Designed miniproteins, single chains, continued (2). Designs and how they scored, part 78

Each design is a single chain, and the fold is of that chain. pLDDT is the mean over its residues in the fold that is shown.

## One batch from the design tools (miniprotein)

Design m6699
Fold by ESMFold2-Fast:
Structure m6699 (fold): chain A 71 residues (1-71)
Amino acid sequence: AEPPPEGRVTVERLANGAERVTVELPAALARADPALGVGRLTTPEGPWLRLEIVIDPNGERRSVALPDRTL
């Protein structure tokens, strides 16, 4: 399934009470936003960039696709 041209965000609740946020962006949009810091990352889905963020029950954020980046 191809994300919309403007991107897609999916939120999934995990069994431990954490939330997984998956962000899918066109590679062109990721490149245009230096705050994301992921504009040149190759994705397994071709020209699309996928970033996963895990939010622990205490509200701490962790990126699992790019450990040094958060949204």
Scores: mean pLDDT 54

Design m6700
Fold by ESMFold2-Fast:
Structure m6700 (fold): chain A 68 residues (1-68)
Amino acid sequence: ATEEQRAAAAQAVAQYLVEKGVPADEADRLGVLLLLTGDPEVLKKYALEKGISEELADELAALAREHL
């Protein structure tokens, strides 16, 4: 994925998390992780480790794949 694609994916994921009630600082951390790795599976694993539900983590991975 290009840098622009990773940036778009990161921004979309962070915004979606805030809309789902995740605190902005946590949402930003997950967005930065996606920006650095470009890997939806790493994003999903980290989200689960931070206590985000499996359903929401699956939605985040799917959203990331759409933008990457």
Scores: mean pLDDT 81

Design m6701
Fold by ESMFold2-Fast:
Structure m6701 (fold): chain A 68 residues (1-68)
Amino acid sequence: SRMEETLARVEEIVRELAEEAGLSEEETQHLIDGARRMVASLLAANPDMPAETVVALVRDLLRSELAA
């Protein structure tokens, strides 16, 4: 499904950002779980939102968090 494809893309991005930040596997999994919940909520509230938009929002939020 499109949701599953979007979740897979988001997980890949979270893993890349976590590796760059030097996070543990446990910390990385917590970020993935949080990102998955965010994606589910965004798509439930706006089912016509493009996958590219969802991915960009998650990436921007995570980069902001990891830079702080």
Scores: mean pLDDT 80

Design m6702
Fold by ESMFold2-Fast:
Structure m6702 (fold): chain A 79 residues (1-79)
Amino acid sequence: MQQERDNVLQLRDSTLELLKQAKTLSQKASIVGDFVFALTGSGGRGIEVRNRILNGELDPEEAIDRETARRLASLDAMS
């Protein structure tokens, strides 16, 4: 359990660093979509979040925070 939480937080931090290096909204949306796929195993969820960012419905950093919190809550519920 602890290692899974640490892996989620490490993935979040590395994704935030990639996001800082991205120059276009399309690149940021793709980075967040890949993060969601890595976090959930769902390509469909990744595409959904990516499209919401591209449509201006969701901020990239806010998307990372929300999906991280959701995954951590899921891990806590499995305890």
Scores: mean pLDDT 82

Design m6703
Fold by ESMFold2-Fast:
Structure m6703 (fold): chain A 94 residues (1-94)
Amino acid sequence: MEQVYQKVWEMTKQIILALKDKDYEKALELAEQMFRLLAENFNIEEFKRLAGLALTRIRIELLLDESISEEEVFQAMNKLAEIALKIFKEKEKK
């Protein structure tokens, strides 16, 4: 379990770095991998909590980066949230 938490936070850092580099394709691919890892290893309640914490961390880190506009932050966060919601709905149906 601890190894999965560590992997999730490492992936969260990589997503932040990709978004700061404006590599949106890589960021979205990493986000899908991270949310699927959460869905495979945690129940629905823990998935919601950890996905929410990861998204919050990403948003704060991007908002503190002066090279990224507020509009770009909100667009990136919306796309990440859509991926999380898609995976959440898939997990809920099972």
Scores: mean pLDDT 83

Design m6704
Fold by ESMFold2-Fast:
Structure m6704 (fold): chain A 70 residues (1-70)
Amino acid sequence: MQTLVLNVTGGQEGEELALYLNGQQVSGVGKADSNGKALLLADVPAGTPLSQLTVKDSNGVERPFTVVET
């Protein structure tokens, strides 16, 4: 397992967003702020390609994200 920190952008204020891996939710729900941004923490299998990860709301609307590097 590896812990990912993700910055989500382009959301609507109050939108509930989560990270999914191949259609399965792998993060807790984060709410978008007034600037459309949310921070998500997720544990995924080590070596998981970023192309297999999606951020979306409960209605299936996808939002862009970047991985925070520490």
Scores: mean pLDDT 81

Design m6705
Fold by ESMFold2-Fast:
Structure m6705 (fold): chain A 57 residues (1-57)
Amino acid sequence: MEELEKASRELTAALNAATPEQAPLVDRLVQRIGDAYVNDGLEATTEAARELVAALA
């Protein structure tokens, strides 16, 4: 649970730092997070969120 909360905070910070030029990348990664939540569960969702944070760093 704590890992998901940390990932959520990092995700929010990364999204706030994203430029308009990164909008298509952000949209793709947000869709992947949603798909992971529906199909693969909580751990996969956390991993997808970490991928988004890393991609925007």
Scores: mean pLDDT 75

Design m6706
Fold by ESMFold2-Fast:
Structure m6706 (fold): chain A 88 residues (1-88)
Amino acid sequence: TDTVEVLFKELAERMLSGDDETMAGELAKLVSFVDVLDSNKGEQFRRWMREKHIEIKLSENKDDVRKEVAEEVGKYLSELAQEAKERE
C-alpha cells in the first residue's frame, strides 16, 4: 500500500467524521492541494466531498460509508499526485 494513499485516506476520514466547521477547514486544504495538481478538479472535488458528507450523515451505516469514501478519496488523491508527476 502506498504511504501517500494511506495519509490521504486518514485526512479524508478526519474531514468526513468532523462537524461542518472541521469539514470546511480540512476540505479547503485538500481542495487547494487538488488545485495545485490539476486546476480543473478542485471545485469538482469540493462538490464530491460535500455530497458524500451529506450521504454519510443520512446513512444508517455511517462508519462503513465514511471508511469506503475515505479509501476512495485516498486512492483518488494518490493517483492524481502520480499523474501530476508524469506531466512534468
Scores: mean pLDDT 80

Design m6707
Fold by ESMFold2-Fast:
Structure m6707 (fold): chain A 101 residues (1-101)
Amino acid sequence: SMKKKEISKLVSKAVGHELAAVGAYLEGNNAEAEKHMEEALKLLYEVAELLDNEEASKKMKEYGEKLYQAWKAKLAGDDDTAKKLFAEAKKLLDEVEKLLK
């Protein structure tokens, strides 16, 4: 369907920004890393708005927010908080994937 193609395109763009954030972080450019994660969050919200399953939509938004919070903690040097938030984000993404099967 056209909707599935649009979702796939937005997910690919979001993943691209997540990888760019990793690259920027490794170069010591924390400001660029944060901007890439802000863009990834916006794209994940756009994905959520295209999801017909209301629970999957809600969890996709929660995933994006947790991922962004995890990155903010990582950039602040709070590795313990970042690790916990990344784990929570991964759990939310796994739940979204199950709802979309």
Scores: mean pLDDT 89

Design m6708
Fold by ESMFold2-Fast:
Structure m6708 (fold): chain A 69 residues (1-69)
Amino acid sequence: SELNRQKLEVEVTLGMAQILAYVYKKANEPDAGIAELQKLKAQIQASDWHPELKQQALAEIAQLEEELK
């Protein structure tokens, strides 16, 4: 179903966000990592995902930003 496809897209996107946060934290470049996560949030906001999935993804990215500070 389309909903199941979008759920998988959310999982992949959040996985990539976690990898980005990990890489920038290990490189000791938290500000650059936060900038990349903010860019990803903008892409999620522009997505055609179901509103509930979009809000879930945005909340998770925002949490990663706070953890990276």
Scores: mean pLDDT 86

Design m6709
Fold by ESMFold2-Fast:
Structure m6709 (fold): chain A 65 residues (1-65)
Amino acid sequence: MEEEVVLEGFTNPVIGRLAEHYAGLRPGDRVLILEEVDENTLRLRNLRTGEEVVIPKDHIVLRPP
């Protein structure tokens, strides 16, 4: 599945401070949803950095482009 969305932000400030562990994600980044690993987990590509990350859905807020 290739769905392009925008990272609106992180669910809480602590998760946002750990963004370096999430392929350098920043609010406003365009990301590609590569795979839904399970019902609570996504594999994403950060289109700015080209890096992939597996991240819980509950850690991020996504919006349409």
Scores: mean pLDDT 73

Design m6710
Fold by ESMFold2-Fast:
Structure m6710 (fold): chain A 113 residues (1-113)
Amino acid sequence: SMATREEIERLTREAKEAVKRGDLEALRRSLEKIVELSKSSNIDDIMYAIEKLYEVAKEAFKEGNLEALELAIEAMDKVIDILKSKGASSDDILRADVLLGMARIMLGVLKLE
C-alpha cells in the first residue's frame, strides 16, 4: 500500500541518518521496524523494502562503516526469508538475491581495508 511504502521510506531515511552518525542502536531499531513491517506486507511492498535496505547498505559502504553494513545485510536476509515464505516468484527471489549478493561484495571490500 501507499501508506506502507511511505513508512518504509521514512524508516529508510532514519536508517541512513543513523549510519551517517555512527548510531548503531538507532540503525538496528529502524532496520527491525522494516523487518516487522515486511511480515504483514504484500510481495510488491516487500520487494520495495529490499531495494530500500540495499540503499542503506550502500550508505554504510560509502561511510566505511563495517558494522552498519553487516546490520543492513542481516535485515536484507531476514526480509528475503519473509519474501520466500510468502510464495514470491522465482524472478522476485532472484532480483532480491542479486541485491543481497552486491551488498555482500561491498562487505568483502571493506574487510580488505
Scores: mean pLDDT 91

Design m6711
Fold by ESMFold2-Fast:
Structure m6711 (fold): chain A 86 residues (1-86)
Amino acid sequence: MAALENIDKAEKAAKEGKVDEAMRYVRQAIDALPGLSPEEVREALERIKKVLDLIGEKAKTPEEQQRVANLYTAAALAAIGAMLDA
């Protein structure tokens, strides 16, 4: 599954302090949410939020913090959209 695969890659990159790479994988995971079941969307969203929390912990600039906030919003909106289409 593209969503879970990208979440795994994002988590690894985040743990390694690779903030930009981790954010890129989170974006790819969010883009893969449409077409998943409601249960899969919920699980993916929970994992995305945990990865974003880890990235946010490593974010040092207001610009990095804003990018994390934007990804939280994108993930929430994509999850709502995917669940409404299901």
Scores: mean pLDDT 81

Design m6712
Fold by ESMFold2-Fast:
Parts: sequence; structure tokens; C-alpha cells
Structure m6712 (fold): chain A 66 residues (1-66)
Amino acid sequence: ASRETALAAAAKTAGVSRETAERYGRRAAQGHGPEGREATDELAREGGASLDRANLAVAVAAGGIS
């Protein structure tokens, strides 16, 4: 439940699908700092979101809500 809620919140924040939010969240969680930053930049471009919203979305997707 908490994981699904986090992915739904991340998707809404970035303006992308749940599946896209999960993909970028997993990439950020697996990568070191530079890869996490690249994931955030790519999500911002893909979702048309601001960098701040993309950063929040990636953090929520990678960390979960609970």
C-alpha cells in the first residue's frame, strides 16, 4: 500500500505515469549521486515538470511514503 501510494504521488507530482515514476525512482535508488541527478533531469524533461518537482517525485518514488 505505502509503496503504491508513493509511486502514485510521484507520478502525479512529475506529470508522468506510475510506471514511469517507478522506472526513474529505481534508477535513482540504484545509481550513485551523478546517476541520481541524471534521472531527475530526464524525468523533468519527460514529464515537463520543473526540476524541483522532478527532484521531489524521484525522492518519493525511491524512498516510499511509510
Scores: mean pLDDT 67

Design m6713
Fold by ESMFold2-Fast:
Structure m6713 (fold): chain A 93 residues (1-93)
Amino acid sequence: LEEQERRVLEQADAEIKRIDTEAKNEYNKKVKELRDQAERQAAASTDPELQREIVKKAEEQINKYKKELDNKAFEKRGEAYSRAMREIAELRR
């Protein structure tokens, strides 16, 4: 019983760690994609003001995307934890 509860918690911890790792990898991939795109767009322009605006917009998109990913990861972690607690409650019945 305690061993089964420990297994459920270990599985939940592993899933939460996976969720965090996936969110971090997805963020890093998107950051690179957006920055590479901004650099290409800036390189196509000879106007320094437009170049700065392109970079600023990319940074704003990155910040917005990070908040969206953080919110999604938070929800997924909550779901994983709630599921584990429900399984433990069933084991204790």
Scores: mean pLDDT 84

Design m6714
Fold by ESMFold2-Fast:
Structure m6714 (fold): chain A 73 residues (1-73)
Amino acid sequence: SLASLPEEERRALIPPLVEALSDPDVRVRVQAALELGRIGRFVPETRPPLERVVAEDPDERVRKAAALALGYL
């Protein structure tokens, strides 16, 4: 799991996962939100991009994934 990686490697994954939250593919955005939730359990910097997705993403499944991820932060 991503949460099992060393902190430095987990932090290195944050920027590309935040970028993936804006992907045209709904499935990619869902996966990015869930993976940020797993990493962000101990990394508060993941909260603002996930909160933006909850407020602004056009797809309900992506918003639910981000809300779930925030519940684990």
Scores: mean pLDDT 78

Design m6715
Fold by ESMFold2-Fast:
Structure m6715 (fold): chain A 66 residues (1-66)
Amino acid sequence: PLSPEELEKLRRRVEELRQRALALHEAGDWAAATAEQWYLLLKEGLIDPNDEAQNAALTRAVRAAK
């Protein structure tokens, strides 16, 4: 498990990535977010796994990164 300091750092990083993902959505394609950014958001439960639009964007980002 992560230490409290590591968890707080991860939470801050995930919040930054969430803000960037929102900015990319506002500016254009959610798929512009990297697979790593989407993975961190999913792992921390900061995106809705049942949101079809987010899932489509995540799938596209993962395919682009692979």
Scores: mean pLDDT 62

Design m6716
Fold by ESMFold2-Fast:
Formats: C-alpha cells, sequence, structure tokens
Structure m6716 (fold): chain A 85 residues (1-85)
C-alpha cells in the first residue's frame, strides 16, 4: 500500500531522520537505487523491505514501530497505529 508507505516515510523523516536515512539506504540497496532521505524514497525503502521479508507494507511499518518502542516510544506508537489501518 504505497499511500501508507509514503505517510510512514514522512513521519520517519520528521520524527527520526537518522532512522529514516537508514531505512531509505537499506531499501535503496535492495532496489539498487542511490540513497536518499526524501519521504518518497523512504517509502520505496519500506516497500522493498516488506517485499524482501515476504510481509505486507502495513506489517513492515508496524514491525519498524515495534523495533523502536524503547528508543522512541512516541514515533513507535504512531507507526504501529499507521500499520494497523
Amino acid sequence: NEEIALKAGELLEKEDPELAQHIGNLGNELEGLPPSSEPEVIAKGIIAIAKYNGVSVEDAIRGIGLGIADENPELSKKLIELGEK
């Protein structure tokens, strides 16, 4: 779901730009694209990670949120809520 991935990319860029850059870089390495921290590129990164792991985009976003719950509980909650829609 490209729209939800874009919303997650925007949220990550605003609330945790370091994590956003890491996700964008990882996803772009999987896709063979140059790294970027733009929300659209972060969204493509999330989609690539979801595809690589054989899960839905929503599940990937929720997984990212769960993974950062101790480090950034506010962003974690927002990502989990977004992934449950």
Scores: mean pLDDT 78

Design m6717
Fold by ESMFold2-Fast:
Structure m6717 (fold): chain A 72 residues (1-72)
Amino acid sequence: SMPVVTLEASSIPSLGGSVTATVTGLDPQSEAEKFGLKVGDTVTVRNLIGGVYVVTTKNGQSMYVRASITTT
């Protein structure tokens, strides 16, 4: 199943858009950690389809996630 990620960003990315975000939660954490993603990481998040995103880590790894994004 696709991991769920909670993110904080300055804005919510529009469809096809991207934003820099901080990871605040991972479920399941173990699956996300296999892709080099941890709470506190800064990632690039791109909106593909409502509720489905691609997050790219500073390590250059990308994964499909379901995201809950809050603005800060």
Scores: mean pLDDT 77

Design m6718
Fold by ESMFold2-Fast:
Structure m6718 (fold): chain A 81 residues (1-81)
Amino acid sequence: SKVLSVEEAKKRLEELEKAVKEEAERLRNDQGWSDAQVRNWLDAQIQLVEREAAEETDPEVKAVLLEGAKRLREWKDEFVG
């Protein structure tokens, strides 16, 4: 159903956001990546979500993906400027 699809998209995106944030912190703190390198990596991850949103045919799922990409972009700007 449409409602179930939206809730699954939200859950998947929450799990993705957590994984992306944890990996960004690992790349910076454990792997010694510069803020510029981490920013470029985060931009690539955000672009993957935005591309998925562009290809999505369900407008409610598309809105969830776009809001998730926006949250990741806001976090990126706070994390690495």
Scores: mean pLDDT 86

Design m6719
Fold by ESMFold2-Fast:
Structure m6719 (fold): chain A 78 residues (1-78)
Amino acid sequence: KVIEILKEAIEKVREARKAGRLTPEQADLAIDYLKGAIEAVKKGNKELAKSLLQRALDITRNVPEVRELLEKALKEID
């Protein structure tokens, strides 16, 4: 469930990059954090997953469709 939300968030980050709403550097960094969060969730490391999601949120704060997915993922990890 959380992993599916994070995969959707990665696709929304890619769309935001194509639309010029994120720089390539911002998009690549956010995707790296989200991939790291997926791996942390798979390993049961909730603290690392939340930390990585917060960093992705900081980058994507002005992209509402990404922000809403990441806030949902943070609640699901609890």
Scores: mean pLDDT 87

Design m6720
Fold by ESMFold2-Fast:
Structure m6720 (fold): chain A 74 residues (1-74)
Amino acid sequence: SEEEALARAGELMRRYEAGEISAEELTEGLAELLPQLPRTMGLVVVHETARLLREKGVPEEEVERARRRLLSQV
């Protein structure tokens, strides 16, 4: 469901912030969930993910790859 997908997206972001999963694992996990969300909410998830990756010091080239990967699923 949309609610379950959104909750799981939040859990993935929390686990990444805690250092429990890699940026690649976060990106691929979110890519599987995005088709279950309304487009507007999916775009918010993409934006928040890019912000989180930048705050963690991920290089901009890698952030751009993650954004493109996620936007392909919205």
Scores: mean pLDDT 88

Design m6721
Fold by ESMFold2-Fast:
Structure m6721 (fold): chain A 82 residues (1-82)
Amino acid sequence: SDDDIRQTADDIYRSAQDNSSPDGYDTAGTYYRQLGDYERSIRLNQQSLSIDPNHTTALRNLGQAYRDLGDDDTADRYFQRA
């Protein structure tokens, strides 16, 4: 259910904060995107990039989130960096 996905995302996000994990932030962002919470997904993937600017998974996730929002120009720029 959406509640189960949100609980999983929240748990991963808290763990990512505790260990400054780029992988944790992008994983939580993926679950929030699955819930349709694109704003939170974008913020968490940007947080991943603030720790590792070349983190390929976060770049790909941002590209996909912006494409889902209809911002193809921003999406393509993130996919190019990945």
Scores: mean pLDDT 85

Design m6722
Fold by ESMFold2-Fast:
Formats: C-alpha cells, sequence, structure tokens
Structure m6722 (fold): chain A 89 residues (1-89)
C-alpha cells in the first residue's frame, strides 16, 4: 500500500469507531477474519495486523464511551504490541 492509502484507511477506521460502526466485541470480528482467511499464506500477516487493529479500535471505543481513560487505552495497546513482539521472537 502507498502511505496515502494507509492514511485514508486509518481515517476510515477512526471514523467508524466515532460513528459506532465497529463491532461491540472486536475479538469476535478478529475471529471471523481469521476464519475467512484460514489456509492462506497471507492469513498470518493479516491476522497479526487485524489483532492489533482490533485492540486499538476497541481501546479507542472505550475511551469515546467514557469507560476508559486515554492513558489506560494507550497502555492496553502498548501491552498487546509487546506481547506480539515477544511471540515473534
Amino acid sequence: MTDEELLEELKEALEAVENGDYLVNSKKEEEDVKKALEGTPIEEMIKEGASVLAVTVSAIKEVLEGKMSIEEAFKKVEEYLKKKILEKK
């Protein structure tokens, strides 16, 4: 993807979160995506990206709903990224 395309996709994801278009349970959407891509070489890379996005979107949604502080949301995403990095090693 070009940098411009990536920025537009990120904008659309943030707008979806703001409008409440994202799934109430991001983990379910992640599992559905994993199922749809099952058995393809690309699925692992997409699943990893989808997992990070799901956690990020979920954290942003919790902040927007007033259930979580921005600091807690940042910590949640950071901890998930650290876990992914450790698993990759």
Scores: mean pLDDT 59

Design m6723
Fold by ESMFold2-Fast:
Structure m6723 (fold): chain A 90 residues (1-90)
Amino acid sequence: MEEQAENAVRVALAAAEGKEVKMDLKPLTPEQIREVARRVAEALKDLTPEQKKRAIEGLVKAMEEAGLPDDQIGALVSEVVGALRELEEK
């Protein structure tokens, strides 16, 4: 689990900087999706809106290239966006 979360964070941060990286991500359980999303959101929370958008778009592309099911990609994106909104306070 740690490796998948670390890979997702690495991909998202690289995408936020305008870089592309590949990752090998296996199908995830709902609990793993929540943990990965939480770690990605924590890594992105202090970035600009434009960087956050690039990071999420890059993560989606990396997951598609890794062959993850569309429902898991959508679930992970929804969890990341939700976690980012929870972290977004004055």
Scores: mean pLDDT 76

Design m6724
Fold by ESMFold2-Fast:
Structure m6724 (fold): chain A 100 residues (1-100)
Amino acid sequence: KAEELYKKGGEYFAEGKFEEAKKAYEEALKLAKAAGDEKLVALVLMGLGHVYVVQGKYEEALKYYEEAKKIFEKLGDEEGVEEAKEEIEKVKETIEKEKK
């Protein structure tokens, strides 16, 4: 159920329906946390980070990516850690360029 909402969020995001993607990810996050599905929590947090990036809300995006990275680290998911690190670096570079 939570995974279906996560997939739906990704589909909305791919279609440019960012508000619908956000709502689907927020519900997926709630259900994944209730189920104790830490891997799905991290994946949904990455999705929320992506939504916040396209909205220009870089500080919020950074918080989501950093939380996802911590969960991937706890799970030993090296690929998830690297993906989160790449997104964190991109967001930090964007913030530095926008700051001026």
Scores: mean pLDDT 85

Design m6725
Fold by ESMFold2-Fast:
Structure m6725 (fold): chain A 78 residues (1-78)
Amino acid sequence: MPRVNVEGAVAALEEAAARGDRATVAAVVHGLMDIATDPRVPEEDRERAIAALRRFSRHPDPVVREAALRALARIEAA
């Protein structure tokens, strides 16, 4: 997956969070988790997805933080 998709996902999540769109927040976090755990994705792009999830784990919106923390726990357990 190209890097531009991770950047686009970050932008989409911030916009969704600002609107209170919980479904889109969950979908973006799930997509980043899929990128981070797919061995067919280049390591650098997987690292970018993990970095984005770590950034979201410190987000001011509790919905975003909880989703990112759950995704990171799944990646660590996998």
Scores: mean pLDDT 78

Design m6726
Fold by ESMFold2-Fast:
Structure m6726 (fold): chain A 69 residues (1-69)
Amino acid sequence: STLEAMAEVVQHETGADPEKARRAAEAVIKLGPDAPLEEAAKLVQEETGADEEKATRAARLVLAILRGS
């Protein structure tokens, strides 16, 4: 599924465990491709407990995939 693929990308790029990577991907997908990066990153931090840098990286990756880039 798209969620599983995005979770794998987040896990590979950020070093997050599979559960946290999945939660990050799911949260950003629910916000949608039009979400601001800052809002998506904040939600990832709230859902996973990741630091700002890792949360921003995860959010950026998922948003890029959702936007087709």
Scores: mean pLDDT 82

Design m6727
Fold by ESMFold2-Fast:
Order: C-alpha cells, then sequence, then structure tokens
Structure m6727 (fold): chain A 67 residues (1-67)
C-alpha cells in the first residue's frame, strides 16, 4: 500500500540518521500493514539489538521489493 511504502521511506531516512527506535517502529508498522509478520519480527529483533546497519539493509530491500 502507498501508506506502507511511505512508512518504509521514512524508516530508512530515520535509520540513516541513526534514529534506530523510530526507524524500527516505522518499518515494523509497514511490515504489519503488508501482512509480513516474519519480516515484522525480524525488524523488532534488529531494533532491540540496536543493529542500525541491519535495519538499513532490510529497509532498502523492502523498498526495492514493494516500491
Amino acid sequence: SARAVTLLRQGLALAEQGRVDEAGAAAYLAALMMGDHETARRIAELARQRDAEGLRELLREMLAKYS
């Protein structure tokens, strides 16, 4: 959906700024809106570990796939 793609773009921008918790929240919501519960769980784990690089990579991959 357009809303989910907007959240992914916002999440990537936040992750590139090192704002991991906000980026994780945006990406998690986007994944749930798309029905991708497995990716949502992966996002939550990356955010919990504060893995900014892993989160950026996953967000770029999701944007390439869904936009």
Scores: mean pLDDT 85

Design m6728
Fold by ESMFold2-Fast:
Structure m6728 (fold): chain A 81 residues (1-81)
Amino acid sequence: DIKNQLLTLLLAAEIAVRNGDEERAVQAIDEIKKLIPYMSKEDLEFAKSWLERIKQLARERGLTNVAEKAEEAIKLIDEKL
């Protein structure tokens, strides 16, 4: 189920950012990017909202690479919306 995979990865990315684990956060976002072609419009809108939050949290914590990866994922979602 794409929605359950997406939820798990979004939660994993947010937890990684809160723990300062840049490597795990980037890995989770890269996996979310792979799911984008298979997402419904509702899943795309949901993912974008969570990724915007993850991007902001990463920026506040100085995790620049995570914020950049989240922005890339958001851009890919916007191209499909």
Scores: mean pLDDT 88

Design m6729
Fold by ESMFold2-Fast:
Structure m6729 (fold): chain A 52 residues (1-52)
Amino acid sequence: MELTGPPSYTRNLELLKEAIEKNVKEIKNPGVGRPYFDELKKEAEKKGIKIV
């Protein structure tokens, strides 16, 4: 699973929820930059998902 680019923060939160539902443990980051990346990474880490 991969973050959308150029992504909205809302769409990436929806992808994170989908990853949790599908029990995905890693999500690729194709180019989402700070500060949105830092917030998404925090949310992913709370759910046990790595962004790589």
Scores: mean pLDDT 66

Design m6730
Fold by ESMFold2-Fast:
Structure m6730 (fold): chain A 60 residues (1-60)
Amino acid sequence: SNSSQGMELASKAGRLASENPDEEKGLAGGTLAGKAVSLAMSGFGKTAEYLGKKGIELAK
């Protein structure tokens, strides 16, 4: 489901952010990951998926 995909992408973004040696990239990616988790849990799975993907890109 969209919510499940959003949660998976948000979790991946959060993990990449926490492991990123660049504090600015880690903070940006982590912020988007947190918002994506909240949105996925609230039923906004499509938006959560989008933010999760953005978080992964920022945390790389």
Scores: mean pLDDT 76

Design m6731
Fold by ESMFold2-Fast:
Structure m6731 (fold): chain A 97 residues (1-97)
Amino acid sequence: GNEEVARILEELARKLEEAAKKNAPLEEIRELVDEALERLGPNVFSALVAIHYGVFLNRAKPAEERGDKETLRKHIEDLARSLRILAREAREYREPE
């Protein structure tokens, strides 16, 4: 399993959960994701994080633009949940023999 990848993803999820509690703007969420992507480097899990972030951004951007802080918070929490699932998958991942 990719224990280091799993730890990075769990740390990102925790930071996103804290950001959601603070009603953080999308710019702060982007900075947290960018930091995690840099730490992960070029691999399949960084690509999956980018995909999850893209799905999140498509939903969250309209909520931020209309000032819907509750909906924005829920989308950030959903992103954190997706990343916790991805962290579990990273631990369970085994390279082909």
Scores: mean pLDDT 86

Design m6732
Fold by ESMFold2-Fast:
Structure m6732 (fold): chain A 77 residues (1-77)
Amino acid sequence: KVEEIAEEMAKKVKNPIAAEAVRYATFAIAYELQGDIEKALEYAAKAQELASTLKDPKDIEELEKAIEEGEEKVKKL
């Protein structure tokens, strides 16, 4: 389930804000693949807002890696 992938990916990130952004990004990808564009845009906007607050390059790198890994897992559903 998408919720399980979102939680798994969030756990790989140390920064709590980045972890929440990963969760929202994972749901955005899932809704996009399901054709629910309205929800996909809503969750993508929430993820982007949180990600924009990150200043540590390491937190940003972990966020990007977790989103990429989560996207691959969601596509296999």
Scores: mean pLDDT 84

Design m6733
Fold by ESMFold2-Fast:
Structure m6733 (fold): chain A 77 residues (1-77)
Amino acid sequence: TDAEARAQQRAYLEELAALVREKGPEALRATLAAEFPLAPQDLLDRQVGILERLAAGELSVDEALAELERAVEEALA
């Protein structure tokens, strides 16, 4: 269900935020570039920025999910 998919996305975002706290934003950027090699540079920059704010506690996981979804939609439009 949609709720199960969202729970998995939350767990994944928490893992990415932990990566930022442990290894910094460059490690996250490298991970995202490896997983999404066709993603435009500006989308990767925006995603890293959102996850840095999540890692810093400036965004909730749900807020970060909403911002990431918007960033992807804007990049694909």
Scores: mean pLDDT 81

Design m6734
Fold by ESMFold2-Fast:
Structure m6734 (fold): chain A 84 residues (1-84)
Amino acid sequence: MSVEEAMAEVEELRKRMLEALKAKDYETAAEEAIKIGVYFGLTLAERNASEEDVENFKEALIKLLKEKKAPQSLIDLVEKDSKK
């Protein structure tokens, strides 16, 4: 995945976050904001780190999200898709 492709995905998530904010759906807006951060982090890792390092990074993210009692949708994003 290129930086340009990653930026396009982030722009889509940004639009969803802003629409949720306008609808006063603050939980959905917060979920989309976290997805943006996770997507950037994973894309950066995949470009600069080994497959093993990326997997360890995903495990660390899942652990942190569970510790912070994040919504299951965010945990599933990292565990199953990691946004690809």
Scores: mean pLDDT 69

